# Ledger of designs, part 103: designed miniproteins, single chains

Each design is a single chain, and the fold is of that chain. pLDDT is the mean over its residues in the fold that is shown.

## One batch from the design tools (miniprotein)

Design m3592
Fold by ESMFold2-Fast:
Structure m3592 (fold): chain A 99 residues (1-99)
Amino acid sequence: DMEKIHVEAQLSLAIMQLTLGIKAARAGDAEAAVESARLALKNVEKAEELGADKEELEKAKEHLERAIEAARAGDFEAAVAHLEEAREHIARAAEKAEA
């Protein structure tokens, strides 16, 4: 299914961005962490438009927004926690898309 492949591609890109964002946040790089989270948000929104699991992706978006706020405030521990939670919800959406 072409739609399924496109959903998987968008969610995979979001997971890659979050892996980079977590590394940036752990290094204290607020600008890189915020940019990675914003790119992940765009990939998540695209996957949602393509029919990915709305409940999992809405939870991911909430955590991504909180991660951006935390990183901007210099709370890198909270930023990492929210990015990891977002990644878990995106992974669950990807598993549901494969089924």
Scores: mean pLDDT 88

Design m3593
Fold by ESMFold2-Fast:
Structure m3593 (fold): chain A 113 residues (1-113)
Amino acid sequence: AMAEYPARGKVEVEGKATLSPDGTTGSFEGKARGELEVDGLGIQRVEGEVKGDITLTSPTEGELAGMLRGRAVDSGAEVEARIRGKATLTPLSDQEAEVKAEVEAEGRVTVPL
């Protein structure tokens, strides 16, 4: 059996975005790490992968929205969280940018019973 616990916090996200031809949006893939407050379990250190979309507000800034899929580092419990927040972009080419963000995360941790 498995139990699900609500979790929320902030995570640091780092990765790359593939930019649209008009430079208004991007498709993001990266890694996240941070701490989530898990209802009933306390603070859990988490790591995982993020996939999402960026809406650019300028060539160097945007709004990131996506999904974190990962693990709690100490327990191995599964983490799934929606992420959203402001991202900073460093252009690498006309089609690619490096992305860094500190984003809000809200989701759940799944623990084997």
Scores: mean pLDDT 86

Design m3594
Fold by ESMFold2-Fast:
Order: C-alpha cells, then sequence, then structure tokens
Structure m3594 (fold): chain A 85 residues (1-85)
C-alpha cells in the first residue's frame, strides 16, 4: 500500500512541476489517483478522493503544498489502519 502511495505522489508532484505555477487541475489530480488506485475497491477510491478534496483549497487547482498535505493525511491514515492489525 505505501509503495502505491509513493508512486501516486511521485506522479502528482511530477505533474505539478510540469507547470510553472506548481499546480495541477483537481480533475487531473483525481485522474492520477483513480489510475494509480484502479485495482483498489471503489470505496477506497472514493475515500482517497475525499481526502484530496479535504486537503485542497476550494480552487479548481491543487498546489504543491496541498499535494504534500494530501500525502501526509494518506500516510497517517494507512499507518493508523496498520496499527489496528
Amino acid sequence: MLERIDELFSELIKAAFANPDLTIKKSEAEKIILDKLKDESKEKQEEYLKILRDAASHKDTVTLSEILGFNALLVKKILEEEKKK
């Protein structure tokens, strides 16, 4: 799971760095998340999209700092789920 999250954030960061403003469209960020999590349940996909929307501002774009915030929230959640085992 953590390896897939690392890949996800590598792609999100790479997409942000492709733009001079260090931002990506929320729709593009959501596509990257769904593509990386395509083998996961729809429930997990929706949950991760919700975390992104909670971390991002109400803009139609996601900044690099918001991507990093999303990463921190996802890693925290995964570690909490592993601790419950």
Scores: mean pLDDT 74

Design m3595
Fold by ESMFold2-Fast:
Structure m3595 (fold): chain A 87 residues (1-87)
Amino acid sequence: TEEQRKNDLIDEQIDNIKKTFEEITGKKAKKLSPEQREELKKLLEELAKKTEAGEITEDELVEAIRKIAKILGFSEDEIKKIIESHG
């Protein structure tokens, strides 16, 4: 279904984000619980909507990156490296 395809794309996006953050930090992302995965999915869906509408600011994007990295189990120092790599 179209909904299943969207879910598959979100899962792929999560995996790509995990890989990128692991490469930047040199640390493994935390194994996600079903609840954490659902939280990430909702965050990514909200980001996609705001980005498509042109309503996202740089500060909001940075805050979203922080939230994603925290869910993935990265430390504050590691999150700082991820954000610095983005900008």
Scores: mean pLDDT 79

Design m3596
Fold by ESMFold2-Fast:
Parts: sequence; C-alpha cells; structure tokens
Structure m3596 (fold): chain A 104 residues (1-104)
Amino acid sequence: SQVQQEVDAIQTDLQSIIEHLDDPFRVLLLLMQVGGNILVLAHMAKRARPDKAAEIEQLVNQALEILRDLHRDLLAGTLTREKAQAYAQQIMSIVQQIADIILS
C-alpha cells in the first residue's frame, strides 16, 4: 500500500541517519526528508480519517518534537549512535500509530 511505502521510506531514512552520524550535513538533509515524509503520511491519514484529525495532529507534533531533540543533539555534538537509535525507535512507534489510524 502507499501508506506502507511511506512508513518504509521513513524507516530507511532513519536507518541512514544512524549509519551516517559522522556526516552532520547528510544527517541534516535526512532529518528534513523524514519530517517531510511524516507530514505527507499525516496528510494521507487526515484525508482517510477526518474524524481522527486531532489525534493525528497530536502524534505528528510528538514525532516532530523528537526530530527537534535529535537535531539539537546533532548541533551540540552529543548525538551518539545509542541516542539516534532511541530517537528512531520513538519516531517509528508514532509513525506506526498514524499508519494504524488509516487502516482502522
């Protein structure tokens, strides 16, 4: 499904961030791409389930907050592989919740 393709794209980009932590400019571009794809998935979810728009917006805001935390740690030079993996897991959990709303 198109929803699964968006989820898979976000997961792939998050994995690429973890693999390229030594390249902060590449990580920054990947973060922008992840944020954009989360907004695309959210738009799809709100169109499919307008009754769930408020819940979807709350989940999107949570995912974007985690992306901001990751970006802050990147700029501070404190972003470890372990932290990046934890942020990626949290983002994927939220992304899956948004996808599940479309499928419910």
Scores: mean pLDDT 90

Design m3597
Fold by ESMFold2-Fast:
Structure m3597 (fold): chain A 85 residues (1-85)
Amino acid sequence: VPLSEEEAKALLAKADAELAKDPNSAAAWLARGAALLALGKEEEAAEDLEKAAELLKEELIKQGYSEEEAEKLAEQARETVIKET
């Protein structure tokens, strides 16, 4: 379900606050990208979602996923945000 403008603004503010604490949070980058997509800032959203996918891949590998599995899961997360936003 696509985010409303107010939900997107709230999500962006929360994501920015989280990134100020942890700039390597894949979840925070995904949230920021989703918010930017909902606000029509497609180029900035694409950059944030690529950053999120890279960080998520690294996190999944640390959790014991193979590099191929981590890459597929990270890309699926990115595509899900694009489709749902």
Scores: mean pLDDT 80

Design m3598
Fold by ESMFold2-Fast:
Structure m3598 (fold): chain A 69 residues (1-69)
Amino acid sequence: SAAEEIARIEEEASRRATELAAQGDLVGALQVLRDAAKRILEIAKAAGDEKTVAEAQQAIANVDAQLAA
């Protein structure tokens, strides 16, 4: 299901971002989270999940703000 695929993407991205952050690669961690949010956005759009679409868009915007700071 779309929810199961999204959960898998979130778990993998969280794990990898945590590993990168632990090594001091905060930019790499943010990029991993951004890429995951973009993929989740496309899956949520295809599934018609408006709540997850809004959450993914907010996650992308938050990461972009941090990368631009």
Scores: mean pLDDT 88

Design m3599
Fold by ESMFold2-Fast:
Order: structure tokens, then C-alpha cells, then sequence
Structure m3599 (fold): chain A 67 residues (1-67)
């Protein structure tokens, strides 16, 4: 099994990747005049739920993987 430190780092990397994807989608949609705020909020909620799950799997607080 993965060490606690490695699990925390991987969870953080996954979280940051999801945030980066959300922000990239927002940037592209705003550039094209197609920004859907409701879809952005839906994705944000999915990312928050994913963060909770990642924190649970890594055995750390969600605040730790968000930093």
C-alpha cells in the first residue's frame, strides 16, 4: 500500500488537476462567450465531493489536500 505521505501528495495532485480543468473550461467558455455559470457550479460541487472522497481515501483532512 502507499505511504500516508505519498497518498496525501497524490490526493493533492488529483485535486489540483480537477481545479485546473474547471478553471481551464471557464477560461475557454468565457473567451468564446459561452460561459455557463450553472455548469461551472455543478462541476465545482463535483470537485468538492471528490476532494472529500480523496481526503477520506488518503486519511487526511480535506483542508490538507486543498493546500
Amino acid sequence: SLSKELARKLAGDIYRSLVAMRDAIEKLEKKNGKFDEKEYERLDKLIEESAKRLAELAGVSVAEIRR
Scores: mean pLDDT 80

Design m3600
Fold by ESMFold2-Fast:
Structure m3600 (fold): chain A 72 residues (1-72)
Amino acid sequence: AAMPGVELTPEELAELEKEAKAIQKQIDATPDKDKQIAIVIEWYKKLADRYGWDQAAFDARLAAFEKRKAAL
């Protein structure tokens, strides 16, 4: 892959899982696909701000998260 692997601490993973469940609940309650995408983007933007992710790290973490979600 062109992007480097980005690792999260166990605490960061637990925080992301908790937040992901809350965001997923909002997505499940939202029938509009564009609004669902906006919710995910806003959440990831907050994570990037919290962890100081630049655009490349942000994209790499999104790709890693998608792969993990597909494996579960």
Scores: mean pLDDT 66

Design m3601
Fold by ESMFold2-Fast:
Structure m3601 (fold): chain A 110 residues (1-110)
Amino acid sequence: SSEQEELRKKYLEEIKKLYEEFLEKAKTASDEEAIKLHKEMLQKINDIIVDALNNLSLEDSAEFLEEVIEIEKEYLKKLKELKAPKEVIDDTEDAIKQLEEKRKDLKEKL
């Protein structure tokens, strides 16, 4: 439905905003501060994903996870360009892997 599409877009924009805010803060942060900020951001993103999956249809949830994976892959490239700490890069790669596993499980139910 159009309501589901708008809800999906709202969740995606919230996630994009959190990643953009992190990338800006990371430019001037120490490695220790960047790692801390990144873990806090990943927790907030996970909370948004959990909320989205509870409120979206099965079909829109699958589409949402695919779109989140694409966003996170784009931000992973930016993190590598910024030479972010290895732990930040590793945590982002792990987050992508978990989302890909979640998407696979969800698609098996479609």
Scores: mean pLDDT 88

Design m3602
Fold by ESMFold2-Fast:
Structure m3602 (fold): chain A 64 residues (1-64)
Amino acid sequence: ATQEQIEEAREAAKEGKKAAEEALKSGQPAEVQVGQALRALGDGLQKATELVGFEKALEIMGSV
């Protein structure tokens, strides 16, 4: 992966984490909040994986 792809993957990971945090602040029932947060994290990891591959994406997700 290029350095630009790594930075884009970091942004995707941060976006997923931010979306998960917002889901947990919603007025929805706890089960819905948790489901939305897990989906947001999964979306971030998937986007990062498409850019840099799974191993590097997992490393980035753990560092943001």
Scores: mean pLDDT 79

Design m3603
Fold by ESMFold2-Fast:
Structure m3603 (fold): chain A 78 residues (1-78)
Amino acid sequence: MATVAGFEAFAERLLKLVEEGKYKEAAEMARVAARGLAAQGRDELAEELYEAAEAAEKKDEKKFKEELEEAVELARAA
């Protein structure tokens, strides 16, 4: 995800997966993205995506949305 717009599109896809009950797929995608961001030195953004993945695994949709919104704001601030 090279741009803020690319990250926003990715976040929308994760939200759709959770809304469709595809929690495991959403969690796996968030972890893959978090590892890539951590490798780029974007540790704070990576941490929020790891927390979103954890919330998805627990089927905590409210916490998932909160962590995903925080990740989008961090991406916009960069």
Scores: mean pLDDT 81

Design m3604
Fold by ESMFold2-Fast:
Structure m3604 (fold): chain A 71 residues (1-71)
Amino acid sequence: MEKVKKVVEEIDRSIRGVEAISQVVDPDSAELVWDGLIRRIEELAAKYNHPEIRAKLDEARKLKEALREEI
């Protein structure tokens, strides 16, 4: 339980970091950073098979999609 919570917290911090970077870089660079994070979260979701990690994967995908609508 605690191990999964720590992984979710690390993912959340990474999502917030990528959101911050996305505000100061060009859209193409932002998309590459989001793609890298999404791939990492997909690997963690496969490894831990936990609903909270899958929810973070969905959140990251939606945030990347929202970036495309803001430009």
Scores: mean pLDDT 79

Design m3605
Fold by ESMFold2-Fast:
Structure m3605 (fold): chain A 69 residues (1-69)
Amino acid sequence: SIMEARRMAVEAGSQLLIDLYEKLTGEKLKPVSELSDEERIELVRKILKELQHPNAEQVVEEIEEIYKS
């Protein structure tokens, strides 16, 4: 379904973001597959804000909407 595709896209995108953050900071993070929905949202919010992403707030709100569905 389209909702499953959206969740899979968020999971893949979140993993890419974690991998990028680990390469930039040298920090070790848990894989997205080991995180709860709430932990994933919090981690994405933290990384996007640290990277100074211009649409961090909007991206986080979209992910929260997908996970609340």
Scores: mean pLDDT 76

Design m3606
Fold by ESMFold2-Fast:
Structure m3606 (fold): chain A 76 residues (1-76)
Amino acid sequence: SRNEEILADLRANRTLLVGLVVEEVRLGNLPKTREVVLEIAFRIVEGMYGVPREEMSEEVLEEVERIAEEAFRRLQ
C-alpha cells in the first residue's frame, strides 16, 4: 500500500527527515514548541508524499510523531 511505502521510506531516511524539520524551524524562526515542530513534520511528510495526514495509517502517524520528537530534542 502507499502507507507501507511511506512508512518504509520514513524509517530509512529518519535522520535526514529530522534534519529537514530542524532546518525548517530554525530558518523560519518559528517557536521551538512540540506543537510547532509536530506541525512542520506533518507538512514536510504531506508535501513529500502527496498524502494528507487524514489518509495516513496509524503507523505512519506514529513515525512522523517520532521524527518530530527527535527534532524537538535537537532544537532545545
Scores: mean pLDDT 89

Design m3607
Fold by ESMFold2-Fast:
Structure m3607 (fold): chain A 65 residues (1-65)
Amino acid sequence: MPLSGEASRLIQEGFRRASGLEDPEKASEVLRETMKELVEKGLLDEETAESIYKVLSTHLAERHA
């Protein structure tokens, strides 16, 4: 199922904040907190949030390499 507008917005904001950080560990923490917030709000299930986190964290790692 395509993401809801609210879920998409929060993911984009979280990724934007993480991408603005020079510290890869802090960037990963920001993404993890974003995923937790989405699950707590009922916007994503935990499995979907983990999948998105892995994809986005890989993109952040590639950008810092």
Scores: mean pLDDT 77

Design m3608
Fold by ESMFold2-Fast:
Structure m3608 (fold): chain A 83 residues (1-83)
Amino acid sequence: MKGERKELAEKIKDFLEKYFGLKLVSEEETDESITLTFEGELSGLKVKVTVVITDESVTITVTTEDGKSATYTFSIEELKKLL
């Protein structure tokens, strides 16, 4: 549902900006997803964080400046409990 995706996107933005100091660089919304891209620094490393929110899941991809990446997928239910 579009409204639930927007609410979750706002909570994710607040969480990442407030607790990790990440800066929102882009936000793209379609009928099926919201994609948020953040840039910042974690533990002295520059990182790019891409968050894709769908009605079923949220996928978070973290890419470090040294070219390493990690992808984490959470259900909407799991993320609602964390935020």
Scores: mean pLDDT 79

Design m3609
Fold by ESMFold2-Fast:
Structure m3609 (fold): chain A 73 residues (1-73)
Amino acid sequence: MSASELMDQAWELLAQGRYAEALEVLRELAKVAPATALDLVEEMLKGSEVPDSPLRPYREELEALRRELREVV
């Protein structure tokens, strides 16, 4: 699957509220396009700063992935 297809899949899953599955797709994106995955992780973390964000339970996983990606990008 291409980086573009993985990106589209991640956004579709996020739109459906399927956050755990979106994170798995994001990890696959990180393997093929780490810079693109880092951009998406940072955008998701920014979205998680909203007080009622459904992404808040996933902040720790997103912060860990961002740290890992920053070491390789």
Scores: mean pLDDT 79

Design m3610
Fold by ESMFold2-Fast:
Structure m3610 (fold): chain A 94 residues (1-94)
Amino acid sequence: SDRERAIEALERAEELAREALEYAEQGDTEKAKELLLRAAEIARRAAETVPEHSELLRVTAEGLEALAKWTDKDPVTSSRYALGLAQTALDQAR
């Protein structure tokens, strides 16, 4: 179902955001940013394939992209907010 596909995409985005936070806490800002951009891409691609959840997925992708850019200033805080955003979106899709 569209809902199951949206949930799967958001679960992947959450996992990538969690991994980004781990790398950010280790000082690997470049890896954290890469993972957040990948999470955003997954949500954006899913938005193109699941019409009923496209707005939630698109807004989540845009938020993750913005937070990925913010990793250059504060990698830990931006990754933590990205994880929270992905978790909130996943909760809304369920």
Scores: mean pLDDT 87

Design m3611
Fold by ESMFold2-Fast:
Formats: C-alpha cells, sequence, structure tokens
Structure m3611 (fold): chain A 100 residues (1-100)
C-alpha cells in the first residue's frame, strides 16, 4: 500500500535524523514528490496513475536509503525551500546582509 511505503520512508528519515519530527519528515517527502512531479510535467502532463507510481518510487527509494542518501535528500529539500522563500522583500535583503 502507498500509505505503508510512506510510513517506512518517514521512519527511515527519523532513524537517520532523530531530531526531525514525523510531521517534518512528511513535509520533506511531500516537497521532494512535488518537485519531481513538476519536473516530469515539463515534458508532458502526467496521468493520476503515473503520479501515484512516482510517489511509490520515491517512497521506496527513501525507505531503503542509507543515512548518507537521506542526508543528501534533506539538503536538497532544504535548498528547494530556500529558493521558494526567496521573495524580493526588505526582510529577505536584511537577512542576506546579516549573513554576509
Amino acid sequence: KLEELKQKAVDAIMKAHPEISREEAEKILDKLINYFIVQKQKERPLTPEEIEELRLKIYEYVANASKEEIDHLIEFAKNLKEAVDKTPSVTEEEKKIAEE
């Protein structure tokens, strides 16, 4: 079942990073899945069956991933969030200056 694979993937993330909550692990998985769906849809629209197959493949990959692979996935998801959160604003400019 999709749900069983999702829970195994979440458990794998939490085992590699005990400081990450189940809710945060689920958010990381959702971000990764959404990213790959968007990338695939640039070529052509995906059917619901193809979207579910993609989710299954991602959950299976994460569930069987090593700590090193999970570390890489978390870093990738974090970079995706930073790109999405980069809205031109005074607050963002202030943060960039402070990090300099």
Scores: mean pLDDT 71

Design m3612
Fold by ESMFold2-Fast:
Structure m3612 (fold): chain A 70 residues (1-70)
Amino acid sequence: STRDAYLQVLRSVKDHFGEDPEVYVQSLRAMHRAGVPPLSPQEALEVMDEVGITDEEVRKAVLDTLEELS
């Protein structure tokens, strides 16, 4: 599912790069180029909470990027 793809990607980014907003932005743009549709804001918040992304700048960058790609 789309949700599972975002869970996998965001978890991988957190595990390998930590809380760098730019890496999250680049990863989301790569998913969009691969044809993965953007999550809604509510789904994005749920996925970030499940992954444990708590950094305010990262959360904002993810939400802003997904809105731009919608």
Scores: mean pLDDT 87

Design m3613
Fold by ESMFold2-Fast:
Structure m3613 (fold): chain A 74 residues (1-74)
Amino acid sequence: MKQIKLTLDLSKLSREEAFQQVLETLAKELPDLPEEERERIAQEAVDGAEGLKALFASHGVTVTKITLTVYVPE
């Protein structure tokens, strides 16, 4: 199993910067995946992280970084 870590530093990165960072990680770790699928995954990861940040903020919790770990067959 190959482990892929997608780190979204929500305190330092704009949405566009976070999207590009995730895309670069996916391109390096999953080069055989179609480019359009990598873009879709990166978009969903960023949207999900922003949603979680907003939800935590509604309860008085500040989230500065989210890490998503994915396990894929080699």
Scores: mean pLDDT 80

Design m3614
Fold by ESMFold2-Fast:
Parts: C-alpha cells; structure tokens; sequence
Structure m3614 (fold): chain A 104 residues (1-104)
C-alpha cells in the first residue's frame, strides 16, 4: 500500500441518513473514489471509463466497484434515471476535485 492516497466521497443524501431513507429516495447516489498519489493520468482515465460503463450497465440500487492499479471507484444509484444521472454527475465532480488536488 502506498503511503499517500487521495479520497473523494460525494453523495446526494446526508451522512446521517438511514438505510431506509436512502432506499426510499430513487434519486439517491453516492460515489467514493480513492486514488494513489502515484497514479498516472492514464490509470485514472481508465478507471473512470470503466466506472461510467459499469454505472450505465448496472441494475438500480446496485453498488459498482471498479479497481485499476492505483485507483478504486465505488458508486451506486437509486431506482430511477435521475439516480443514475446523479451518480454520473457526482463521478464527474469527483474527477475535478481529484485533478485539482493532484495539481496542487
């Protein structure tokens, strides 16, 4: 394990939301991204391409996990097109935060 990791967690629900609250919200979405500080742009891009493909193919309410060397992306969305769009939006927001943090 590399000593330096950047983590970004984005969600449409508050951290204290119950599992029942999350399941009741078809627009719920959560994205968790862990990137080694040694990860290359190519590794990050590959992980993101796989995550976006997996999110489009995943059943609603299912967690998607993608791991490429140095990058891990976990995402889920509620049982609606809006939930899927929220997950994709959060994944894009996480990418911008990662870019800013890695570029100092």
Amino acid sequence: MTPGYLTVELETFPADATYSDILADPRAARVFVVVSKDATKEQIDEAYEKALEALRAAPPGTSVVVEVDGVRIAAFYGDSPEGRENAIRLLKEAAEKIKEALEK
Scores: mean pLDDT 74

Design m3615
Fold by ESMFold2-Fast:
Structure m3615 (fold): chain A 80 residues (1-80)
Amino acid sequence: KKIIITFKDGKVYEIDLSDSLEEIAEKLNKMLKDVVGYEMDKDTALDAAKKLQEGSDEEIKELLKILLDSLGVEAKIEIK
């Protein structure tokens, strides 16, 4: 199960939910740092990664929408 995030500038990020919690957390932080210059603390990033692994498609989209909206960024979120 993969999350594909497409930003308005055409940048695309892929997060594979079969990865470890640490790898998902690192990929989330890399995306946020690259796009908005923001980085979550390790515990927050790990909690987010866990919610993405355990969540339904709807919960995943909602979580990412809330996160990106809070940072003033628009993106298309797809789950495969």
Scores: mean pLDDT 82

Design m3616
Fold by ESMFold2-Fast:
Structure m3616 (fold): chain A 94 residues (1-94)
Amino acid sequence: STPEELAKLEEEARELLLKKVEELYKEGKLTEEEYEAFLEWLEFKDKLEAGELTEEEARKELERLKKEKAAKVKKVLERIEEEYGEELAALDEA
């Protein structure tokens, strides 16, 4: 696979993940705080991947997210795996 094909697969996986997180939130399976924490985590990953953060800025933001949001992000990821793990695994194998 080319880097462009991998980037497209990652974008499709991100869109699917975001849609499923929104569905869980709308169904009342996630709190507003858990949903917002997950969105902040995705925004951080997007900025890091885009090269918009220095290594020092990335490290400081990661420490903040770990301290303030890690438990909530973990809950979101566990719920996604519980509800949609098989579908997401199939996407990763494509």
Scores: mean pLDDT 74

Design m3617
Fold by ESMFold2-Fast:
Structure m3617 (fold): chain A 99 residues (1-99)
Amino acid sequence: GLEKLEEAVKKATRGEALSEAEQEEAAAIASTLSDEELERIAYLAIAEALGLDVEKIEELIKNKDYKSIDKLLFEAFAKKLKETDEAAIEAALAEIEAK
C-alpha cells in the first residue's frame, strides 16, 4: 500500500508523468494517513529520488529538525530545476541546428 504512494512521490520528484490510476491510488493512500505519517513518507521518498542521504534525513525527522530537512530538500530541488531547464534549452537548440 504505502509503497505505491512512495513510488508516486519518487516519480513526481524526478519529473516523470504519473498515470491517472497512479494519481488516484496515491491520493487515496495519502488520505488514510495522518499529516505526520504523510510528511515522513514524503520527505524520505523525495530524499531518495533526489539522491540525498536517506539515513540522515530519517535522523533529522526523528529529531524534528524540519528546518534542516527543508533546506536540504530546497537546495536539491533548486539544483534539479536548474539542470532540467539547461537540458531543455540544449535540446531546443539541437533541434534548431538539425534543420
Scores: mean pLDDT 74

Design m3618
Fold by ESMFold2-Fast:
Structure m3618 (fold): chain A 63 residues (1-63)
Amino acid sequence: MEVTGDQLERLRAVLADGRWKTLDEIAAETGLPKEFAERYLDLLEASGLVERDEKAGGYRAVP
């Protein structure tokens, strides 16, 4: 689905700098609703592309 591809690319672009970002920051920078951003981040984490650590600041791209 094209819409899903565009949303995933936005998430990857936001995380491309390798910085830890909160769900709120990712939602704001991508323009996605927070619930949709969280769902896509969960999929990326399951694929090994993103890691989650609440103590470190939320989410980042896997190095």
Scores: mean pLDDT 75

Design m3619
Fold by ESMFold2-Fast:
Structure m3619 (fold): chain A 75 residues (1-75)
Amino acid sequence: MEEEVRRIAEELFDMALRGTVDSSLLPAYEKLLQSENGEEIRRETERLMLEYLESRTSNPADLERLRALREELEK
């Protein structure tokens, strides 16, 4: 269950970074996003985005802001 949520979130994040969609995966993603796990998939995808931005940022003030946003996602 948790591993599946992480895998789907990572696939969605990868597609966003590439700027392309793997249309063969869309029916499965639609089903999962409409399921009870849909919110968890969205939260995990947002977390991956924030971690990516944090890894690419050297400005201390921006790092504090990104960490605060990640803390809000955990609430």
Scores: mean pLDDT 72

Design m3620
Fold by ESMFold2-Fast:
Structure m3620 (fold): chain A 62 residues (1-62)
Amino acid sequence: MSAEETKEKIIKGGEKAAASGLSAEAAVRLARWEAEQDTSLSEEQKEEVVRAAREAALKAGA
């Protein structure tokens, strides 16, 4: 997968986790670990993924 596809998957994962009852903090932690596992992502992309996952989790209800 491209870095952009990976970012989208991680963000959606965090969003779904929050919707399933996980806190925004837990969703952010999951997104961070997923991003760090993928060595294709730059530092900037990792930060963007974490931020987007936090925003998605907050929108879902945290």
Scores: mean pLDDT 73

Design m3621
Fold by ESMFold2-Fast:
Structure m3621 (fold): chain A 67 residues (1-67)
Amino acid sequence: MSFEELRELAERIARETGVSRETALRVALLVYLDREAFLAMSDRELAELLGISVPTARKIKRIVKEF
């Protein structure tokens, strides 16, 4: 993943979910480090890690799968 792709993923997450830019960048970095491990997390585990709601975590995982 390039720096531009990481930035584009973060921007898409922020726009489509309304999470902060910081949270969106944190997601993009986690995906950059290990996409499979990120997607293997449950919606609940991801929500707890990021301090967001379970429905928002589910939406983020869907965006990552499409990216």
Scores: mean pLDDT 85

Design m3622
Fold by ESMFold2-Fast:
Structure m3622 (fold): chain A 72 residues (1-72)
Amino acid sequence: MSSEERVRRAEQQLLDLAPVLAARLPPGTPLTVGISADGIEVEVTAPATEDALREAARRAGEELRRKLEERK
């Protein structure tokens, strides 16, 4: 699996998990979520709403791609 595919999968997993987390926690509960690929980690904190978690997932994915490209 390429680094691009790993980042895409991690981002997608957070996107898929966002409605589940939003449903299980009081609205607006702060969550710290992380994604990692090839030894590089990115963490984002967002309120436990589906929209905020989806936005955090996209931002984390972009940052992770940027860091992986720099270290390639």
Scores: mean pLDDT 76

Design m3623
Fold by ESMFold2-Fast:
Structure m3623 (fold): chain A 64 residues (1-64)
Amino acid sequence: GLAFAQALVQHELGLSEAQVAELVALLGRSREEQKRALRAMADRLGLSESTVRGALDALRLLSR
């Protein structure tokens, strides 16, 4: 479920609960909105865009 996916992403990437919640909020957004938000998040956190995209994709896949 989503709670497990959040815990896994938080542990694997060293993200805070607030940062993971920010990614969860993107799950219901359009792909264009996700792309813009992920770029901004990557820049803010000092991560690559591919890393934050991978986190969002993991949340989407494992939230079922």
Scores: mean pLDDT 80

Design m3624
Fold by ESMFold2-Fast:
Structure m3624 (fold): chain A 66 residues (1-66)
Amino acid sequence: KASNLATAVALQAVGLALEHGIDLEVPVPKSVEEVRAIRAKLEAALPQEDFDVLRPGLDELEKILS
């Protein structure tokens, strides 16, 4: 389900940010607009290699919610 994937992506993003000493609050997205907003924040906050781990989940959520 999209909600399960959304929760998993949000938790993974928080974990990756914490590895870099970043206390990042990532809400569980429930719309395509929220996924896009989170993507923009993560692209700005995380190194490319860490964002690349999250990108497939974000892409799938956008596809499901579109």
Scores: mean pLDDT 77

Design m3625
Fold by ESMFold2-Fast:
Structure m3625 (fold): chain A 68 residues (1-68)
Amino acid sequence: SEKIKLQKELTENQSDLEKFKELAKKLGVPQKLIDELLEIQKKSKEGISLDVDKVEKIVAEFVDALNE
């Protein structure tokens, strides 16, 4: 049961990441910001401590790019 739950979460997150990447490219978001967000997501999934201030800055830049 636990393995099935983890497998489902992993599959859903993988699908969401691919959709996010395609949508961001279609909306003209800079590749650098896409790569930085994907790195943050990967580190978070691995349980690596993130610099919250840096994460907030990257997210803000991404949101600004989307609202152009």
Scores: mean pLDDT 66

Design m3626
Fold by ESMFold2-Fast:
Structure m3626 (fold): chain A 69 residues (1-69)
Amino acid sequence: PVQALADFLRAHLPLTPEGAERVAKLLVETYEKDPERARSLLRTILIGHGVPEEEIDALVDEAMAILDA
Protein backbone atom coordinates (compact mmCIF):
# COMPACT_ATOMS: atom_id res chain seq x y z
CA PRO A 1 0.00 0.00 0.00
CA VAL A 2 2.64 2.60 0.99
CA GLN A 3 4.85 2.01 -2.08
CA ALA A 4 1.91 1.96 -4.53
CA LEU A 5 0.57 5.21 -3.05
CA ALA A 6 4.05 6.82 -3.06
CA ASP A 7 4.42 5.91 -6.77
CA PHE A 8 0.95 7.39 -7.47
CA LEU A 9 1.81 10.63 -5.64
CA ARG A 10 5.10 11.00 -7.55
CA ALA A 11 3.27 10.52 -10.88
CA HIS A 12 0.97 13.48 -10.08
CA LEU A 13 2.93 15.74 -7.70
CA PRO A 14 6.49 17.20 -7.78
CA LEU A 15 7.60 15.22 -4.72
CA THR A 16 10.99 13.65 -4.03
CA PRO A 17 11.00 9.83 -3.61
CA GLU A 18 11.57 10.29 0.15
CA GLY A 19 8.86 12.96 0.45
CA ALA A 20 6.31 10.83 -1.44
CA GLU A 21 7.04 7.82 0.81
CA ARG A 22 6.59 9.95 3.96
CA VAL A 23 3.27 11.38 2.68
CA ALA A 24 2.08 7.91 1.58
CA LYS A 25 2.89 6.45 5.02
CA LEU A 26 0.99 9.28 6.74
CA LEU A 27 -2.03 8.72 4.45
CA VAL A 28 -2.01 4.93 5.07
CA GLU A 29 -1.82 5.45 8.87
CA THR A 30 -4.61 8.07 8.70
CA TYR A 31 -6.79 5.80 6.51
CA GLU A 32 -6.49 2.90 9.00
CA LYS A 33 -7.92 5.16 11.75
CA ASP A 34 -10.33 7.37 9.76
CA PRO A 35 -10.86 6.93 5.98
CA GLU A 36 -12.72 10.26 5.65
CA ARG A 37 -9.88 12.12 7.36
CA ALA A 38 -7.44 10.49 4.91
CA ARG A 39 -9.66 11.66 2.00
CA SER A 40 -9.69 15.23 3.40
CA LEU A 41 -5.92 15.22 4.02
CA LEU A 42 -5.25 13.98 0.46
CA ARG A 43 -7.53 16.69 -0.99
CA THR A 44 -5.66 19.33 1.05
CA ILE A 45 -2.27 18.06 -0.20
CA LEU A 46 -3.43 18.13 -3.85
CA ILE A 47 -4.82 21.68 -3.47
CA GLY A 48 -1.60 22.79 -1.71
CA HIS A 49 0.45 21.56 -4.69
CA GLY A 50 -1.69 23.48 -7.19
CA VAL A 51 -3.53 20.54 -8.78
CA PRO A 52 -6.44 21.94 -10.86
CA GLU A 53 -9.78 21.69 -9.01
CA GLU A 54 -11.35 19.70 -11.88
CA GLU A 55 -8.72 16.93 -11.41
CA ILE A 56 -8.81 16.71 -7.61
CA ASP A 57 -11.90 14.50 -7.16
CA ALA A 58 -10.65 11.91 -9.70
CA LEU A 59 -7.15 11.80 -8.16
CA VAL A 60 -8.60 11.51 -4.63
CA ASP A 61 -10.80 8.60 -5.76
CA GLU A 62 -7.82 6.84 -7.41
CA ALA A 63 -5.65 7.25 -4.29
CA MET A 64 -8.48 6.03 -2.02
CA ALA A 65 -8.81 2.93 -4.24
CA ILE A 66 -5.09 2.21 -3.64
CA LEU A 67 -5.68 2.59 0.14
CA ASP A 68 -8.71 0.22 -0.08
CA ALA A 69 -6.60 -2.50 -1.75
Scores: mean pLDDT 82

